# Ledger of designs, part 29: designed miniproteins, single chains, continued (5)

Each design is a single chain, and the fold is of that chain. pLDDT is the mean over its residues in the fold that is shown.

## One batch from the design tools (miniprotein)

Design m16976
Fold by ESMFold2-Fast:
Structure m16976 (fold): chain A 85 residues (1-85)
Amino acid sequence: SDEEIEKLNKEFTKLAQELSDLYRAAKAAGDREALEIVREAMEKFSKLMVEFRRAVQAKDVEGAKKIVEEMKKLLDETRERIAQL
């Protein structure tokens, strides 16, 4: 439904913002290792973003949900890697 697509777009926007926040935090701290981890996550997120847009254009709600879950997992793994530094 259009409401589900709108919800998924909001979740995508929040995840993109969270990743941007991680990048800014690492950069401000001068943490080279954290910055490399976030840059790797940004590259992977960019690929997922292309797939997300395709799913949304195809009105594939279940495919878009799956990609959002992969984005959430990527962010969780990225935060965990930074926390272990």
Scores: mean pLDDT 89

Design m16977
Fold by ESMFold2-Fast:
Structure m16977 (fold): chain A 90 residues (1-90)
Amino acid sequence: TEAQIQALRKQLIDAINNKDWKRSAALSQELADLYESQGTPYNKRVAEGYRLFAQGDKYMADGDTKKGQELVNKGVATLLRAIGDQIDEE
């Protein structure tokens, strides 16, 4: 649900602010799974972005901040592209 997504996004922001990369990775994966389950092309693209965040956060948790940041940046680009495409379809 939208309420569940909003709650998870708040928890994700809190985890990032605390540099809790292990928790951030788990929350990003949960968001990816929720968006993927909706089955629309838009939601699948959003899920891909959150999957990239989860991968990046795992590298951050392991101390590989360079690889982690690279994957997070790819996730951001993926999400921004998906949102832009959706706006153009409206």
Scores: mean pLDDT 81

Design m16978
Fold by ESMFold2-Fast:
Structure m16978 (fold): chain A 86 residues (1-86)
Amino acid sequence: SLEEEIREAVKNKDVFRAIELMIRLLKEGKEPSDEIIEELANILGVSPETVREILKKAVERGEKEGLTDRQMAILALSELARKRKA
């Protein structure tokens, strides 16, 4: 399942794939589990709230601009990297 693929990506520290799959899940109207968000947040050195906010904004913007899941993932990862340094 998509959720199992997300768990595998997070376990393997494959941040980009985890974000891409989470974006796909959000586009299907489903939320990633709190456990998965917390684990990704810990890997990235940001808060779980920051991860949720940035993923949601990437999907909202990407749908408005006609972006692919991959392009949305690039936007999300870029914003997460910026927040980690600020």
Scores: mean pLDDT 84

Design m16979
Fold by ESMFold2-Fast:
Structure m16979 (fold): chain A 89 residues (1-89)
Amino acid sequence: GPVPAAPVDIKVEKLDDKTLKVTWTDPSTGIKYSVILDANKDDSKTITAPNGATYKVTLKKLDEKTYQVTVDVYYNGQLVGSASTTVTL
């Protein structure tokens, strides 16, 4: 299939005092992905998409309300795209 492009439309939503939801879109397919991360520490999650792409989501807690989120996409073991955002919640 086509090589996935860099993630777009990164959204960070605080669901509760312990839980962040990070959502992003693959612009090559329009498919949206999400992961649940810990709101109180640096955290990361990796998911594998149906096309074989691997998304690594990295959360850095900068202060009590400020987070940096990076979404890296790998295909066949190679980094093919990356996007980041900083949010205050």
Scores: mean pLDDT 84

Design m16980
Fold by ESMFold2-Fast:
Order: sequence, then structure tokens, then C-alpha cells
Structure m16980 (fold): chain A 93 residues (1-93)
Amino acid sequence: ATLKVEAEDVVAQNGKATLTVKITEDNVLADEIYVVEVRVGEAPTASMKKAPGKKEVTVTLVMDAPAEPTTVRFAAYSPKTGASAFADARILP
């Protein structure tokens, strides 16, 4: 399986930053479940299982506006195939 992660830089609004990440799978089995991991800094902030038969998942992370430009990493991983991908997005205050 092949994973693609897409994330866009965002500017914080009203003291909050909303990050939207699209994860797309190519050549995956319909019965396969994927783990989606969202990381801020060194620690995972969330993980999510994708339902079988879905080739796309959208992850939304809402966090407090940073005082300075901050980079957030989004990582997707398939336990069955070992496929992985990541994207970094920059948050501007």
C-alpha cells in the first residue's frame, strides 16, 4: 500500500489554530485498517483507526495559537503493509 499525506500551513484565528490533514491510500485492501497519528513536537497527540473500505481520511487538530511560528507533523501508518507517510504544516500566530 502507498500512503499520501497532505497538510497546509495555517494562520491562527481567535486564539486557535485549526489544522486539516488529508490522508489518501493507493493500492490498499478494502479490509485494511490504518492507524493515523498526529504529532505535536515529540509526543503523539492523537491516533485514529480508519474503517475498512475507506481510502481517504481527514484529520482535524485544533490547538491554542502559538506565540511563535510552530511546525506540526502529521504521520500515517498502515500496520498490515508497513506503509508510512508524513507531512509537516506550519502554524503562524
Scores: mean pLDDT 67

Design m16981
Fold by ESMFold2-Fast:
Structure m16981 (fold): chain A 97 residues (1-97)
Amino acid sequence: MEEENKKLSEKVKEAAKKSIERGKLFDQRRADWEKRADEVIKEMQKGTVEEAKKLADELISEARADAERYMGGGRTIARDVIERVEKALKEIEEKKK
């Protein structure tokens, strides 16, 4: 029992370490994409609605391409970024009408 418990503990430690590392990478990627979304939304607010649409389309395309490279968490980050940018674009269109 003690030997089995030790082997299980080591395997659990290794799985936990990999899970923590994946979590940190996910958090870093989310932070990077949120920062980029903030910068793009800020630029969208400065220009015309047409310029805002171009910036939104570019960021959405990049987010979708990045999500295809990283399944699971990458797709969740891309979805959140796309929704946020689309919402910002709608608010800019409504404000400039």
Scores: mean pLDDT 75

Design m16982
Fold by ESMFold2-Fast:
Structure m16982 (fold): chain A 73 residues (1-73)
Amino acid sequence: MDGDITVTDPLQQQLLDFGSRQAVAAVAAGDYDRARQIGQVTADALNQLNDPSLSLAQRQQITQDAIAQINAI
């Protein structure tokens, strides 16, 4: 039974996990500039997601936009 006592924002967790995996892959490929860009996009989006006034739709959009930006790097 899910006793939801401490909710980590699932969108923040998804973004952090995705961004971290992509940054690690970039470092493994020797592409440190790509890894830095991925880290910056991830950090910026996570900062935006800390705004408690955002709707679920806005938070989903921020997460999807960040993932799209990371994929475009």
Scores: mean pLDDT 78

Design m16983
Fold by ESMFold2-Fast:
Structure m16983 (fold): chain A 100 residues (1-100)
Amino acid sequence: SIAEEFAEELRRLAERTGDPRLEEAAELAEEGRLVEAIRVYGRALAEEAIKNAGPRTQTAKTVLEFLETGEAEAPDPDSQEGLEQAREALRLAREIEEEL
């Protein structure tokens, strides 16, 4: 299933990186807690993008604010796309979790 594939992918990432945030996300996904897993995973990705000061730093800050507060203002098109992707990921996670 998509849920099992997602949990397996997160577990591989956690093992490869040693990142405790990815370890937490993998454990949540393995328990079928997909919405929580995606929030933790998304936060980890956003925090790393911000630390690396890359071209997507503003998008990462916007997505991080959304994941932490439930709301964010998109200052640019890349941030708007990031918000739409984050909302869709959480929606899909909820639907899959309800079918488990």
Scores: mean pLDDT 85

Design m16984
Fold by ESMFold2-Fast:
Parts: sequence; structure tokens; C-alpha cells
Structure m16984 (fold): chain A 74 residues (1-74)
Amino acid sequence: MAERLRKLGEELDAQGRYLEAGSLYRLAGDLYKQQGDNQKAAESYRLASEAYAKALGPDDPRAVQLRQQSQQLS
């Protein structure tokens, strides 16, 4: 399931739907973390941070927090 959410996020990101992509990447990261896949969780949180930064700016608290979460898991 997590992999499918990440792929859907990638499709939405490609369409410029950055807020929706960021939400799906974050959910994928949460699911990977629950599965113990910390590397895939970190990658998904990084993608979510980048998507939120594209939509809202790099200093948006959601983008910053997800970047920090990604770094903690890698």
C-alpha cells in the first residue's frame, strides 16, 4: 500500500498538484515507518517536504518538519 501511495504522489507531483502529492508522500512515509522501513520512510518524507516547498515555499513549517523527520530516519 505505501508504495502505491508514493507512486500516486509522483503522478500528482508531475501534474503540478504539489499539495496533494505532499500529502500522499507523507502518508506513504508514515506507512513505511510503521512497517519498519526507515529508509523508504525517510525518502517519502523528503519527497513530501519537497512537494510542500513547491506549493507553499521552502520555509513553510510542514516542509521544514518533514525534512527534519527524513533526516532523523536516514
Scores: mean pLDDT 84

Design m16985
Fold by ESMFold2-Fast:
Structure m16985 (fold): chain A 83 residues (1-83)
Amino acid sequence: SEKEKLLEEIKKLVEEYMEPEEKERFFKILEEILELIKNIQGEEAEIETLKNILDDLKKAIESGQVKGFLELLEITLEEIKEL
């Protein structure tokens, strides 16, 4: 599925470019974001969110701003929780 393909690409990049602690933190945040989006807006919105996260992750890796990307994801999760 498209969702599985996106998750595989994200997992590969995270395993190549993140420290073990950053990987654990990232996947925890990602799982929570995806569950909330799916419950609020459905599976199509979950796929779109994955596409956006993959694009932002690629940009963060290229710019060396992985920590900033993780902080932004945490802020995004908290904003979604308040919807």
Scores: mean pLDDT 84

Design m16986
Fold by ESMFold2-Fast:
Structure m16986 (fold): chain A 82 residues (1-82)
Amino acid sequence: MEEKKKKIAELLRKEIKDLKELTGGNKEREEHYLENVAEKIVELYESEGASVEKIADFLVTNASLSEEEARKLAEKIKEILE
């Protein structure tokens, strides 16, 4: 699971364009933010058998993504988790 968590964090780094604005451009805060979001996604998958819809809703709420961007990203995350 640790390897999947790292892959999710790297995917989030590439796909979240507003990461600098969300974290004020601080690299330590960026890493902490990405790790926390990836950790919560893994927890959601393990506890609820998260669907793409559940992961997308989480990303809209916690990563400030649009519904369309969150859904696209959630599909990629699900592939990593499976």
Scores: mean pLDDT 74

Design m16987
Fold by ESMFold2-Fast:
Structure m16987 (fold): chain A 80 residues (1-80)
Amino acid sequence: PRLSVKLAKDGEILESEGMELVEKKGGIFKLKGKVGDSVGEIIVKIYEDGSYELLPLGNAEVVKAEKEGDVLKIEAEIKV
C-alpha cells in the first residue's frame, strides 16, 4: 500500500498517511512506515537552500517526491 507524508522544512509533519517522524536532528529527519510485519524507513535531509536528499532503507521505496514552496511531499511504498 502507498504511504505519504508532507514535511515542513523544520521537520514538522503537516499531513501523513501511514508514516511517522521517529527521529529529528538538525536538517536530518527519519520517517518510518509499517505494513503488516514489514517495516521501512526514509532518511530525509533538507538543506538551508531548500534542496533535499532521500535515502530509503529496509522495505521502503520512494515512489514520488516533490516540493511545493517549503513543503516536501513524499510518497512511498513498503514492500511486503
Scores: mean pLDDT 79

Design m16988
Fold by ESMFold2-Fast:
Structure m16988 (fold): chain A 60 residues (1-60)
Amino acid sequence: MVGSLYKAKYDFKSSNPNLLNIKKGEVVRILEVIDENTYKVQSLSTGETGEVPKRYLEEL
């Protein structure tokens, strides 16, 4: 889980600054499990970090 690579299944956008905006197909690394439904991730394409709902991600 932590340290694993995941792929965005869908575009995700939010006005919340704690959440990371991602595009479908973008690869992220899991940094932390925040709760049952949320990961803190880093985008491999931009280097940006933030929280993303687990349901938007698929493990590679």
Scores: mean pLDDT 82

Design m16989
Fold by ESMFold2-Fast:
Structure m16989 (fold): chain A 67 residues (1-67)
Amino acid sequence: STEERIAQLRAELRQLQAELREVEQELQRLLADPSTSPREITIALARRTVLQAGIYLLERQIARLEA
């Protein structure tokens, strides 16, 4: 059913949101450490961007199914 599909997508959305929180906490740690390499920061920023894009696309998909 549409309701079951929405529930599955919402579960996936919660998983990506949890991963984004972990990446944001890691970025805070990296930025607080003066020994952190620019490469480590770049990798973490790239991962954050990918997760933000994934969350946005899932939210749009859920919204379309609820319309």
Scores: mean pLDDT 90

Design m16990
Fold by ESMFold2-Fast:
Structure m16990 (fold): chain A 91 residues (1-91)
Amino acid sequence: KARLEEAIDRLRRLVREAMKQLSREQQLEVEELLGLADIYRALAKKYNDEELLKKAAEIVIKAGELALEYTTDEELKEEIRKAIEEIEALL
């Protein structure tokens, strides 16, 4: 659980960094996914439910995939890909 939470936080941080370079519309699309993931994370914590945490992880991966499509920063793309792989390995 703690390892998955750390991996989610790492990907969220990278996605937030990518958002600084995106158009307003693209940023809103990513923000919507991150907001949904935050809801599932809050529910996972409240109910101590690992399946809800996995749902949050899946949604953050989708936000990361969207950030990969929109960002032009090749170093950041590589870091996001690695962070997605780390989460997938823990699911």
Scores: mean pLDDT 87

Design m16991
Fold by ESMFold2-Fast:
Structure m16991 (fold): chain A 118 residues (1-118)
Amino acid sequence: SAEAEALRELLVRHAGLSPEVAEAIVRLLMAALERGHHASTALEVDLRPDLVAELWASLPADVQAALAAEVARLLGLAEPPTTPEALFTALARVLTDPAVVGEENAQAIGRAIQRLDD
C-alpha cells in the first residue's frame, strides 16, 4: 500500500535503518493487522507477548540478526537483544522515543503507523 511504502521510506531516511530491516518492520506491522490487531500492537510487547513471539518467528534468521544488530547500533547497546521481548521493546524505543530519533521523526513515524490501520 502507499501507506506501507511511505513508512518504509521514513524508516530508512529518518530512523537510520537499512532498506531490508525497514521492509521487515513494515511487514511485521502489516502481519499484526492481518491477524486482526492494530499495527501498533506489534510494539506493545507487555500487552501481547504471544503476538510478538509469533511475528519474530515469522522472520528469516538473517533478517532477525540484521534487525537486532541495527537496533543495538541505534540505541548504543553493547550486545544485540537475544529474546523477542527484548528486541521488540528496543524496536519500539527506536521508533517512538524522541530522545532516540528526534521529536519530529517520532511523531512522523507514529502517524505513518496509524495510517496502516486505515
Scores: mean pLDDT 78

Design m16992
Fold by ESMFold2-Fast:
Structure m16992 (fold): chain A 64 residues (1-64)
Amino acid sequence: SRLEEAIARALAAVEAGDLEALDRALTEIVNLDPSPATVAAAEAAGRAARAGDREAAKQHLRSI
């Protein structure tokens, strides 16, 4: 699905340390699934990635 593809791009961006690519993918995820749970997971993933916690960021993305 488009959501699974957006999550895959977000995970790849976390692995690459590409915060701009991550922000684009997180925006797409929220646009595809604006549920409170998905928004919270996307926001948590972004915060973890900006803090340098790649494993926490990936865990939040995998919870979607």
Scores: mean pLDDT 88

Design m16993
Fold by ESMFold2-Fast:
Structure m16993 (fold): chain A 59 residues (1-59)
Amino acid sequence: GAGAAAVLAAAENDPEAARRAGEAGLQGDHKTAARYAGEGAGVPAPPKEAGRAAAQMGG
């Protein structure tokens, strides 16, 4: 959903933010993952969904 789109946008705009989001997601910190993904994308996304999308991309 919206989380996956936010992570993809973050990867295009700020690949390091996307990488950090993925790392946080793998550690189970979905709040931190969503935060990094949101910062990279600059677009509103549900925190839980963004974090899960980042974890799936990082895994």
Scores: mean pLDDT 61

Design m16994
Fold by ESMFold2-Fast:
Structure m16994 (fold): chain A 89 residues (1-89)
Amino acid sequence: MAEEGIRLGKEAVELSREALRLGSGRAVLLATGGAITGIGAIFSGEKALEYKKQGNTKLAEKLGRQALIDGKSGVEVARRALELAREVA
């Protein structure tokens, strides 16, 4: 869960980077949102893994679940940004 959230967060950042490279205006704003959400997913996932190492399994599960949710959301926003960047370019 935490590892998957980190993976999705990294994917969101990469997709957002491509949208920022191609796009302008509204596409850039959406891509920025995707990148911020992706970074949040990476942060939550990394903290979940840290708490797991400390034996705090309940907090690790909570943050891992949050990382997965944010990672999925970030990828969705980043994909929309890419579609918009290609449509308005």
Scores: mean pLDDT 82

Design m16995
Fold by ESMFold2-Fast:
Structure m16995 (fold): chain A 55 residues (1-55)
Amino acid sequence: NSGLIALIARHVGASKETVISLIQANYDIPKSTKIADIPREVIEELARQLGVELP
């Protein structure tokens, strides 16, 4: 998860913290949620919306 978030951040020109905040705001993920506990499907959906391809 951390690597995927870093890849999205690099492609959109933002910090990892900014990407995490977008996930929390748009997908009803609590701010207390650890990166490892964020569903991979949520990260992949955000990447698709931003035009970022993930492995």
Scores: mean pLDDT 77

Design m16996
Fold by ESMFold2-Fast:
Parts: C-alpha cells; structure tokens; sequence
Structure m16996 (fold): chain A 62 residues (1-62)
C-alpha cells in the first residue's frame, strides 16, 4: 500500500467511504486544508479511480 493525500471539495465522509470500497484506508483528515491522508493499493487503476470519486479535487503522491 502507498500513502497519498486526497484533497476534497465536498463531503469528506462520502469520499472516505468510496476510498474504503477501493481497498484503501483513511488515516487522518485535515479540516484546514480539506485533505485526507490515505493508504491505497499501489496501482495506477486505484489512483485513477480516486480522482474520479465525486467530491475529490486532486490526489497527490507523498
């Protein structure tokens, strides 16, 4: 698994649930930057799916 930062524009709880469906895990949420720190499977398919989750603005590799 790889750690990534997911920046959310809307509904972080819904985004967290979708990440868990992809086999990921939410480690923390920063309300100041509206960012989730998550662990996800280290595959291009999962990273592309993360970007397509409703409410996700961007995904950053650490």
Amino acid sequence: MKKVIVKVIDNPSKVAAEIEKLGGRVLSYDPITHSLLVEVPDTEEVFEKLKKIPGVLSVFEP
Scores: mean pLDDT 80

Design m16997
Fold by ESMFold2-Fast:
Structure m16997 (fold): chain A 63 residues (1-63)
Amino acid sequence: FAQEAQQKYQQELSELYDTIVELAKKGASEDEIIQTALKLAHQSSVPVSTALGMARSVIENHK
């Protein structure tokens, strides 16, 4: 990856992670967290598989 694309990707990953962590802290359902991760993945360069993996990890750590 070009260095600029890598920086943008890292920023998008951080934004997605922070959003789903905040939802988990608020007691959002597993489905809501997963759906939000999918929505953010579709709006960014983050692969759906990566977003789903992050959502499942957040659910496991905060449930």
Scores: mean pLDDT 78

Design m16998
Fold by ESMFold2-Fast:
Structure m16998 (fold): chain A 68 residues (1-68)
Amino acid sequence: SSALEKEAEEKLREMREAIDAQDFKRALQLAGEVRKIIAQLESAGKTELAAKFQEELDRLLLELGEKL
Protein backbone atom coordinates (compact mmCIF):
# COMPACT_ATOMS: atom_id res chain seq x y z
CA SER A 1 0.00 0.00 0.00
CA SER A 2 0.94 3.69 -0.28
CA ALA A 3 1.16 3.79 3.52
CA LEU A 4 3.84 1.06 3.60
CA GLU A 5 5.87 2.92 0.96
CA LYS A 6 5.74 6.19 2.94
CA GLU A 7 6.62 4.35 6.16
CA ALA A 8 9.66 2.70 4.51
CA GLU A 9 10.83 6.06 3.09
CA GLU A 10 10.48 7.74 6.50
CA LYS A 11 12.28 4.91 8.35
CA LEU A 12 15.14 4.96 5.80
CA ARG A 13 15.43 8.75 6.25
CA GLU A 14 15.49 8.35 10.05
CA MET A 15 18.15 5.64 9.67
CA ARG A 16 20.32 7.99 7.56
CA GLU A 17 19.90 10.74 10.19
CA ALA A 18 20.83 8.28 12.97
CA ILE A 19 24.00 7.23 11.09
CA ASP A 20 24.96 10.90 10.54
CA ALA A 21 24.33 11.59 14.27
CA GLN A 22 26.46 8.51 15.19
CA ASP A 23 23.45 6.93 16.93
CA PHE A 24 24.35 3.46 15.67
CA LYS A 25 22.00 1.58 18.02
CA ARG A 26 19.06 3.63 16.68
CA ALA A 27 20.24 3.04 13.09
CA LEU A 28 20.22 -0.75 13.69
CA GLN A 29 16.73 -0.59 15.27
CA LEU A 30 15.45 1.33 12.22
CA ALA A 31 17.11 -1.22 9.89
CA GLY A 32 15.04 -3.94 11.61
CA GLU A 33 11.85 -1.89 11.15
CA VAL A 34 12.64 -1.38 7.43
CA ARG A 35 13.22 -5.15 7.00
CA LYS A 36 9.72 -5.78 8.41
CA ILE A 37 8.20 -3.33 5.90
CA ILE A 38 10.16 -4.97 3.03
CA ALA A 39 8.75 -8.38 4.08
CA GLN A 40 5.20 -6.91 4.10
CA LEU A 41 5.73 -5.46 0.60
CA GLU A 42 7.00 -8.86 -0.67
CA SER A 43 3.96 -10.60 0.85
CA ALA A 44 1.73 -8.05 -0.93
CA GLY A 45 3.39 -8.90 -4.29
CA LYS A 46 5.17 -5.52 -4.51
CA THR A 47 8.49 -7.16 -5.35
CA GLU A 48 10.03 -4.26 -7.33
CA LEU A 49 9.29 -1.78 -4.52
CA ALA A 50 10.61 -4.23 -1.91
CA ALA A 51 13.82 -4.62 -3.98
CA LYS A 52 14.22 -0.81 -4.19
CA PHE A 53 14.01 -0.45 -0.40
CA GLN A 54 16.31 -3.47 0.14
CA GLU A 55 18.97 -1.84 -2.08
CA GLU A 56 18.76 1.42 -0.10
CA LEU A 57 18.86 -0.46 3.22
CA ASP A 58 21.93 -2.43 2.04
CA ARG A 59 23.71 0.84 1.11
CA LEU A 60 22.97 2.35 4.54
CA LEU A 61 24.12 -0.84 6.31
CA LEU A 62 27.43 -0.73 4.39
CA GLU A 63 27.91 2.94 5.41
CA LEU A 64 27.06 2.05 9.03
CA GLY A 65 29.61 -0.83 8.99
CA GLU A 66 32.35 1.50 7.69
CA LYS A 67 31.73 3.89 10.64
CA LEU A 68 31.79 1.16 13.31
Scores: mean pLDDT 86

Design m16999
Fold by ESMFold2-Fast:
Structure m16999 (fold): chain A 91 residues (1-91)
Amino acid sequence: SAEELLEEIKKSIDELLKAEKEGDITKAVGEALRVIGLAFEASLRLSKEEAIEVLRKAVKYADEVLKKNPDATLLKAVKKGLEGQIKALEK
């Protein structure tokens, strides 16, 4: 479901940030790839409109997390990846 995918994406964003702050590069990259994979799964399993809505909510959540953590470089890259997926879906 859209709600379940969004909650899993948010959880992976939180785990990514935690790993990045702890210097656990392997875990941080793994969680970043999981966010991108879940976003791709949303694009495959949901309607186009539902997928765009989930991804926009994920971007908003990432932005809120980044406002509190402005130096989270990997999370910034993941947010840009999600924005790119939204643009691809809108075409």
Scores: mean pLDDT 87

Design m17000
Fold by ESMFold2-Fast:
Structure m17000 (fold): chain A 69 residues (1-69)
Amino acid sequence: DDIVDRSRTLDERSRRLDRASDSLTTGAKQNRLNGDTDTSDSNNRMADRYRDESRRLRDESRRLRDLGR
């Protein structure tokens, strides 16, 4: 098991969650402009959760890198 490869996998997952969060935020803005406030709020909450998970994965990736020092 290569710590560098595991760290890279976590970074890739983090980036995917950040992109998903950005897409949800963009969609939420469009829903709001269309008058669909409930869907907008739901998408913003999901985006926040994805950002939180992305941060957790980045923190884990950093810990793995530090363990390999």
Scores: mean pLDDT 83

Design m17001
Fold by ESMFold2-Fast:
Structure m17001 (fold): chain A 68 residues (1-68)
Amino acid sequence: SLEEKIKEIVREILRERAKQAGVTLPDEDLDAVAETIAKNIINAIKNGNLSNYKRLLSPIEREAVEKL
């Protein structure tokens, strides 16, 4: 349930950013990117490295964690 929740948050962030940039992304590409980002966030939480991860990595990952 946590994995699916993070994945849905990431999908929504990606859709809104694509819309703001005027870019159309195929759903398949959106799903693949969202799955990868969600998996990275889950692994960072599981390993207790989330703070270090956020310091080095993307605005999208940070926004997704803040929406949890």
Scores: mean pLDDT 74

Design m17002
Fold by ESMFold2-Fast:
Structure m17002 (fold): chain A 100 residues (1-100)
Amino acid sequence: SEKEKEINKLIDEVRKKVGDLRQKSIDAINELIKANKDPELIDEIGQVTFETTNKVNELIQEARKLVKEGKYDEAIKKANEAMKIVDEGQKRLDELIAKA
């Protein structure tokens, strides 16, 4: 269905953003390690990345389950919630990197 295609596209976009967030986190942590700086900031960057990734993965799993049940509007809502969480995580990560 068109709704299922929309949901799959949203999930793919969210997964790409999670990948980008994880890579940005890795790059930031590596620069801090190289500079021998801020172990507390490294831990906070790691924690934000971990929590964001886990929450997004939960929402994607819920969206996929709802698709299997034919509950497309609820699945779209979960996929959009996942998008919001990854965008908020990216913003928080950017704020932490700016402190470095």
Scores: mean pLDDT 89

Design m17003
Fold by ESMFold2-Fast:
Structure m17003 (fold): chain A 88 residues (1-88)
Amino acid sequence: MAEGEQLIREGETALWLIRTSREHGEVDVSHLPEEEREELFRVAGEMQERAKALYAANPDASDDEIVAALEAWAQARIEEGRRLREES
């Protein structure tokens, strides 16, 4: 199975969610296929848990700092996925 492709998709999904929520305020996914919505909700849940942990560790952190940390996490997933894809 293409483990690298899955990591790339998850990272790209996270970046898309960050970008879309910043540009449009709310992410409307009601019109997407169920499988895509389930993956989006899973990735969004992981991002929320990470943001919560970051706020708990640094209660005075700005929203921009949290967003930057989540973007770095998503990019790291994409880079790891590309590495695995090349080796597979």
Scores: mean pLDDT 76

Design m17004
Fold by ESMFold2-Fast:
Structure m17004 (fold): chain A 120 residues (1-120)
Amino acid sequence: MEKERAFEEAIRLLEEAAKKFEKSNPELSKLYREIKEVLEGLYNKENVEEQIERLKELMSKINKLLAENPEYAEEVLELMNRLIELLKKMGAPMEVILLFGITAGFAGIIIGIEKVIKRK
């Protein structure tokens, strides 16, 4: 079913991203694994309010990591945009979709700044 397939794809994308960055940025890899756990909890409708609060903390940590490591911003933006499309197909709460959108927006701002300064 479309909702189940969207969930499976979201979990797959997060696991692949975590594996990709496990050597270059272990902190980013860990954050992606924790976001995966939150999405699993949200899909099972377990402690939804607590999961949303955990997600806010995880997204804040990603934003801090991107501010310190702007080279990851393009990959984070692509992943967040793909996850937003999947979350919409899953019927995720608007609050969850907005949290991913805020992180995508922040990554976009970093990419814009880097382009202006020509990655000096």
Scores: mean pLDDT 84

Design m17005
Fold by ESMFold2-Fast:
Structure m17005 (fold): chain A 81 residues (1-81)
Amino acid sequence: GLVPLAKFLTGHDTPEYGEKILKELEEKGAKIERKADGSLVVTLPKDSEDPRLDRAKAIAAATALGYLPVKVTDDEIVFKP
């Protein structure tokens, strides 16, 4: 499901915060792909301990980096600038 982003924007809207969370997701096995159209695709870890939290973290991190979520699935999130 979608999680409200308001609490992640308060004090957590910096590019440095976004980069940190994105790196943490990659360390957990998330795959991050940049497409030719400028979209960002985040594939969540297959064996996630908390898929809702990982999804929320990906959205918060991408938002802090200037991306907006356009599609959210159980295993993949697509963002656009």
Scores: mean pLDDT 73

Design m17006
Fold by ESMFold2-Fast:
Structure m17006 (fold): chain A 75 residues (1-75)
Amino acid sequence: SSSDRRTLQERLDEGIEEARKLGNFEGARVLESGRPLVLSSTLPFSERLEYVDRLIEAAKKGDVDRANDILSQLA
């Protein structure tokens, strides 16, 4: 739904900002590059939210390999 899409986008935007504030610019880049995958995923909204939360956690830690692994699971 439009509301679900907005929630996912807002969560990603907040995560990107937080990762950048922590100096984890590559993590923030992975979050931004993952946006189309999150929004076009066939997974239920609740599962997409869980993936987004895990992706943000990895990005904020600077764990780029983990963030990319999580993104591959959305594809």
Scores: mean pLDDT 86

Design m17007
Fold by ESMFold2-Fast:
Structure m17007 (fold): chain A 100 residues (1-100)
Amino acid sequence: KLEELYKQGVTKLHIEITGSDAPASIVELLEQIYNLPGLKEITLSTSGLSPIDVGVIQGSLKVIELLKQGKEEEAEKYNKEALAEMEPLVEKAREELERE
């Protein structure tokens, strides 16, 4: 668990997320990762997630990575740009849901 990783001084983390994981649990995990000292690189593997969920998770991890590198301005810019790019995918998913 993350407490163990904290004690080991991990600088690289690989995360595996499946479509069965609850969104709230993913958010909690991302917040815990943000608080790991020395973490510099994060990679992600996903299975059974929508493109929107994958994009949001990858974007969040990139923001955390930049913040851990001390690149606060780049992190803020990336977060704003990533949210803007996700808007068309959210709109498409909403339209598809309305047809179902």
Scores: mean pLDDT 64

Design m17008
Fold by ESMFold2-Fast:
Structure m17008 (fold): chain A 80 residues (1-80)
Amino acid sequence: LSSSQLQRLQDAQSRYQQAQARYQQAQQDYNSTVATAMVALDLGLISQEQADEMISAARQRLQDAQAEYDRAKAELQSLQ
């Protein structure tokens, strides 16, 4: 492998690991947000609309993290 190819592989591995960690964190944040929103809704602290917005935002973050993870994984695989 050329030095350029090796650097691209190392960069791709780094991005993959970072994306994987963010994806795992986003999954935990999503589950935590859903639980928190449901409790807050049950206690009358927020409206159903606010609960839906919180869950929707967390779901969007999870989807974005999943897409980044999939892209990083595909890039890494293309270099192997």
Scores: mean pLDDT 85

Design m17009
Fold by ESMFold2-Fast:
Structure m17009 (fold): chain A 86 residues (1-86)
Amino acid sequence: SVMEEIKEKYEKGLKLMKEGDKLKKKGTKEDLEEAKKKYEEAYELLKEAARLAIENNEDPSLIIKLEMFAIAAGGEAVVLERQLER
């Protein structure tokens, strides 16, 4: 079902964000590069979950929640990109 697909993408996205948080806490250049990749993948999954929710006329509160998590993941990736550019 569409709700099962949304849930799967949401759960995978949150898991990737958690993995990114752990890597970011370690703070080596290699860990930060890997954390960035985890946040980028989380962003894409959460963005896709939000798109599916919109296309299937799901509850607006669910759509907002998915969009907010996508913004959070994308924001972490952008911060790490700027740190790693140096």
Scores: mean pLDDT 89

Design m17010
Fold by ESMFold2-Fast:
Structure m17010 (fold): chain A 68 residues (1-68)
Amino acid sequence: GPALEAAQRAALEAGASEKDWRAIAENAVTGLKTGGSRQATANAYEAGLKAGNLLAPMRSLFAAEEAL
């Protein structure tokens, strides 16, 4: 959806590789498909982004998308 697409663009612009983003997005999508909560998906994204030192810029993007 729009939040995932915007997050992908911001991650790539911040210097994340497509491979790293694909792994983070795939884990989050799998969580949703297996009945995971929205909060569990957000936590998975934050964990992945923190490992890549992308947490701060991406949190701002996720907050903006949630407001839409």
Scores: mean pLDDT 56

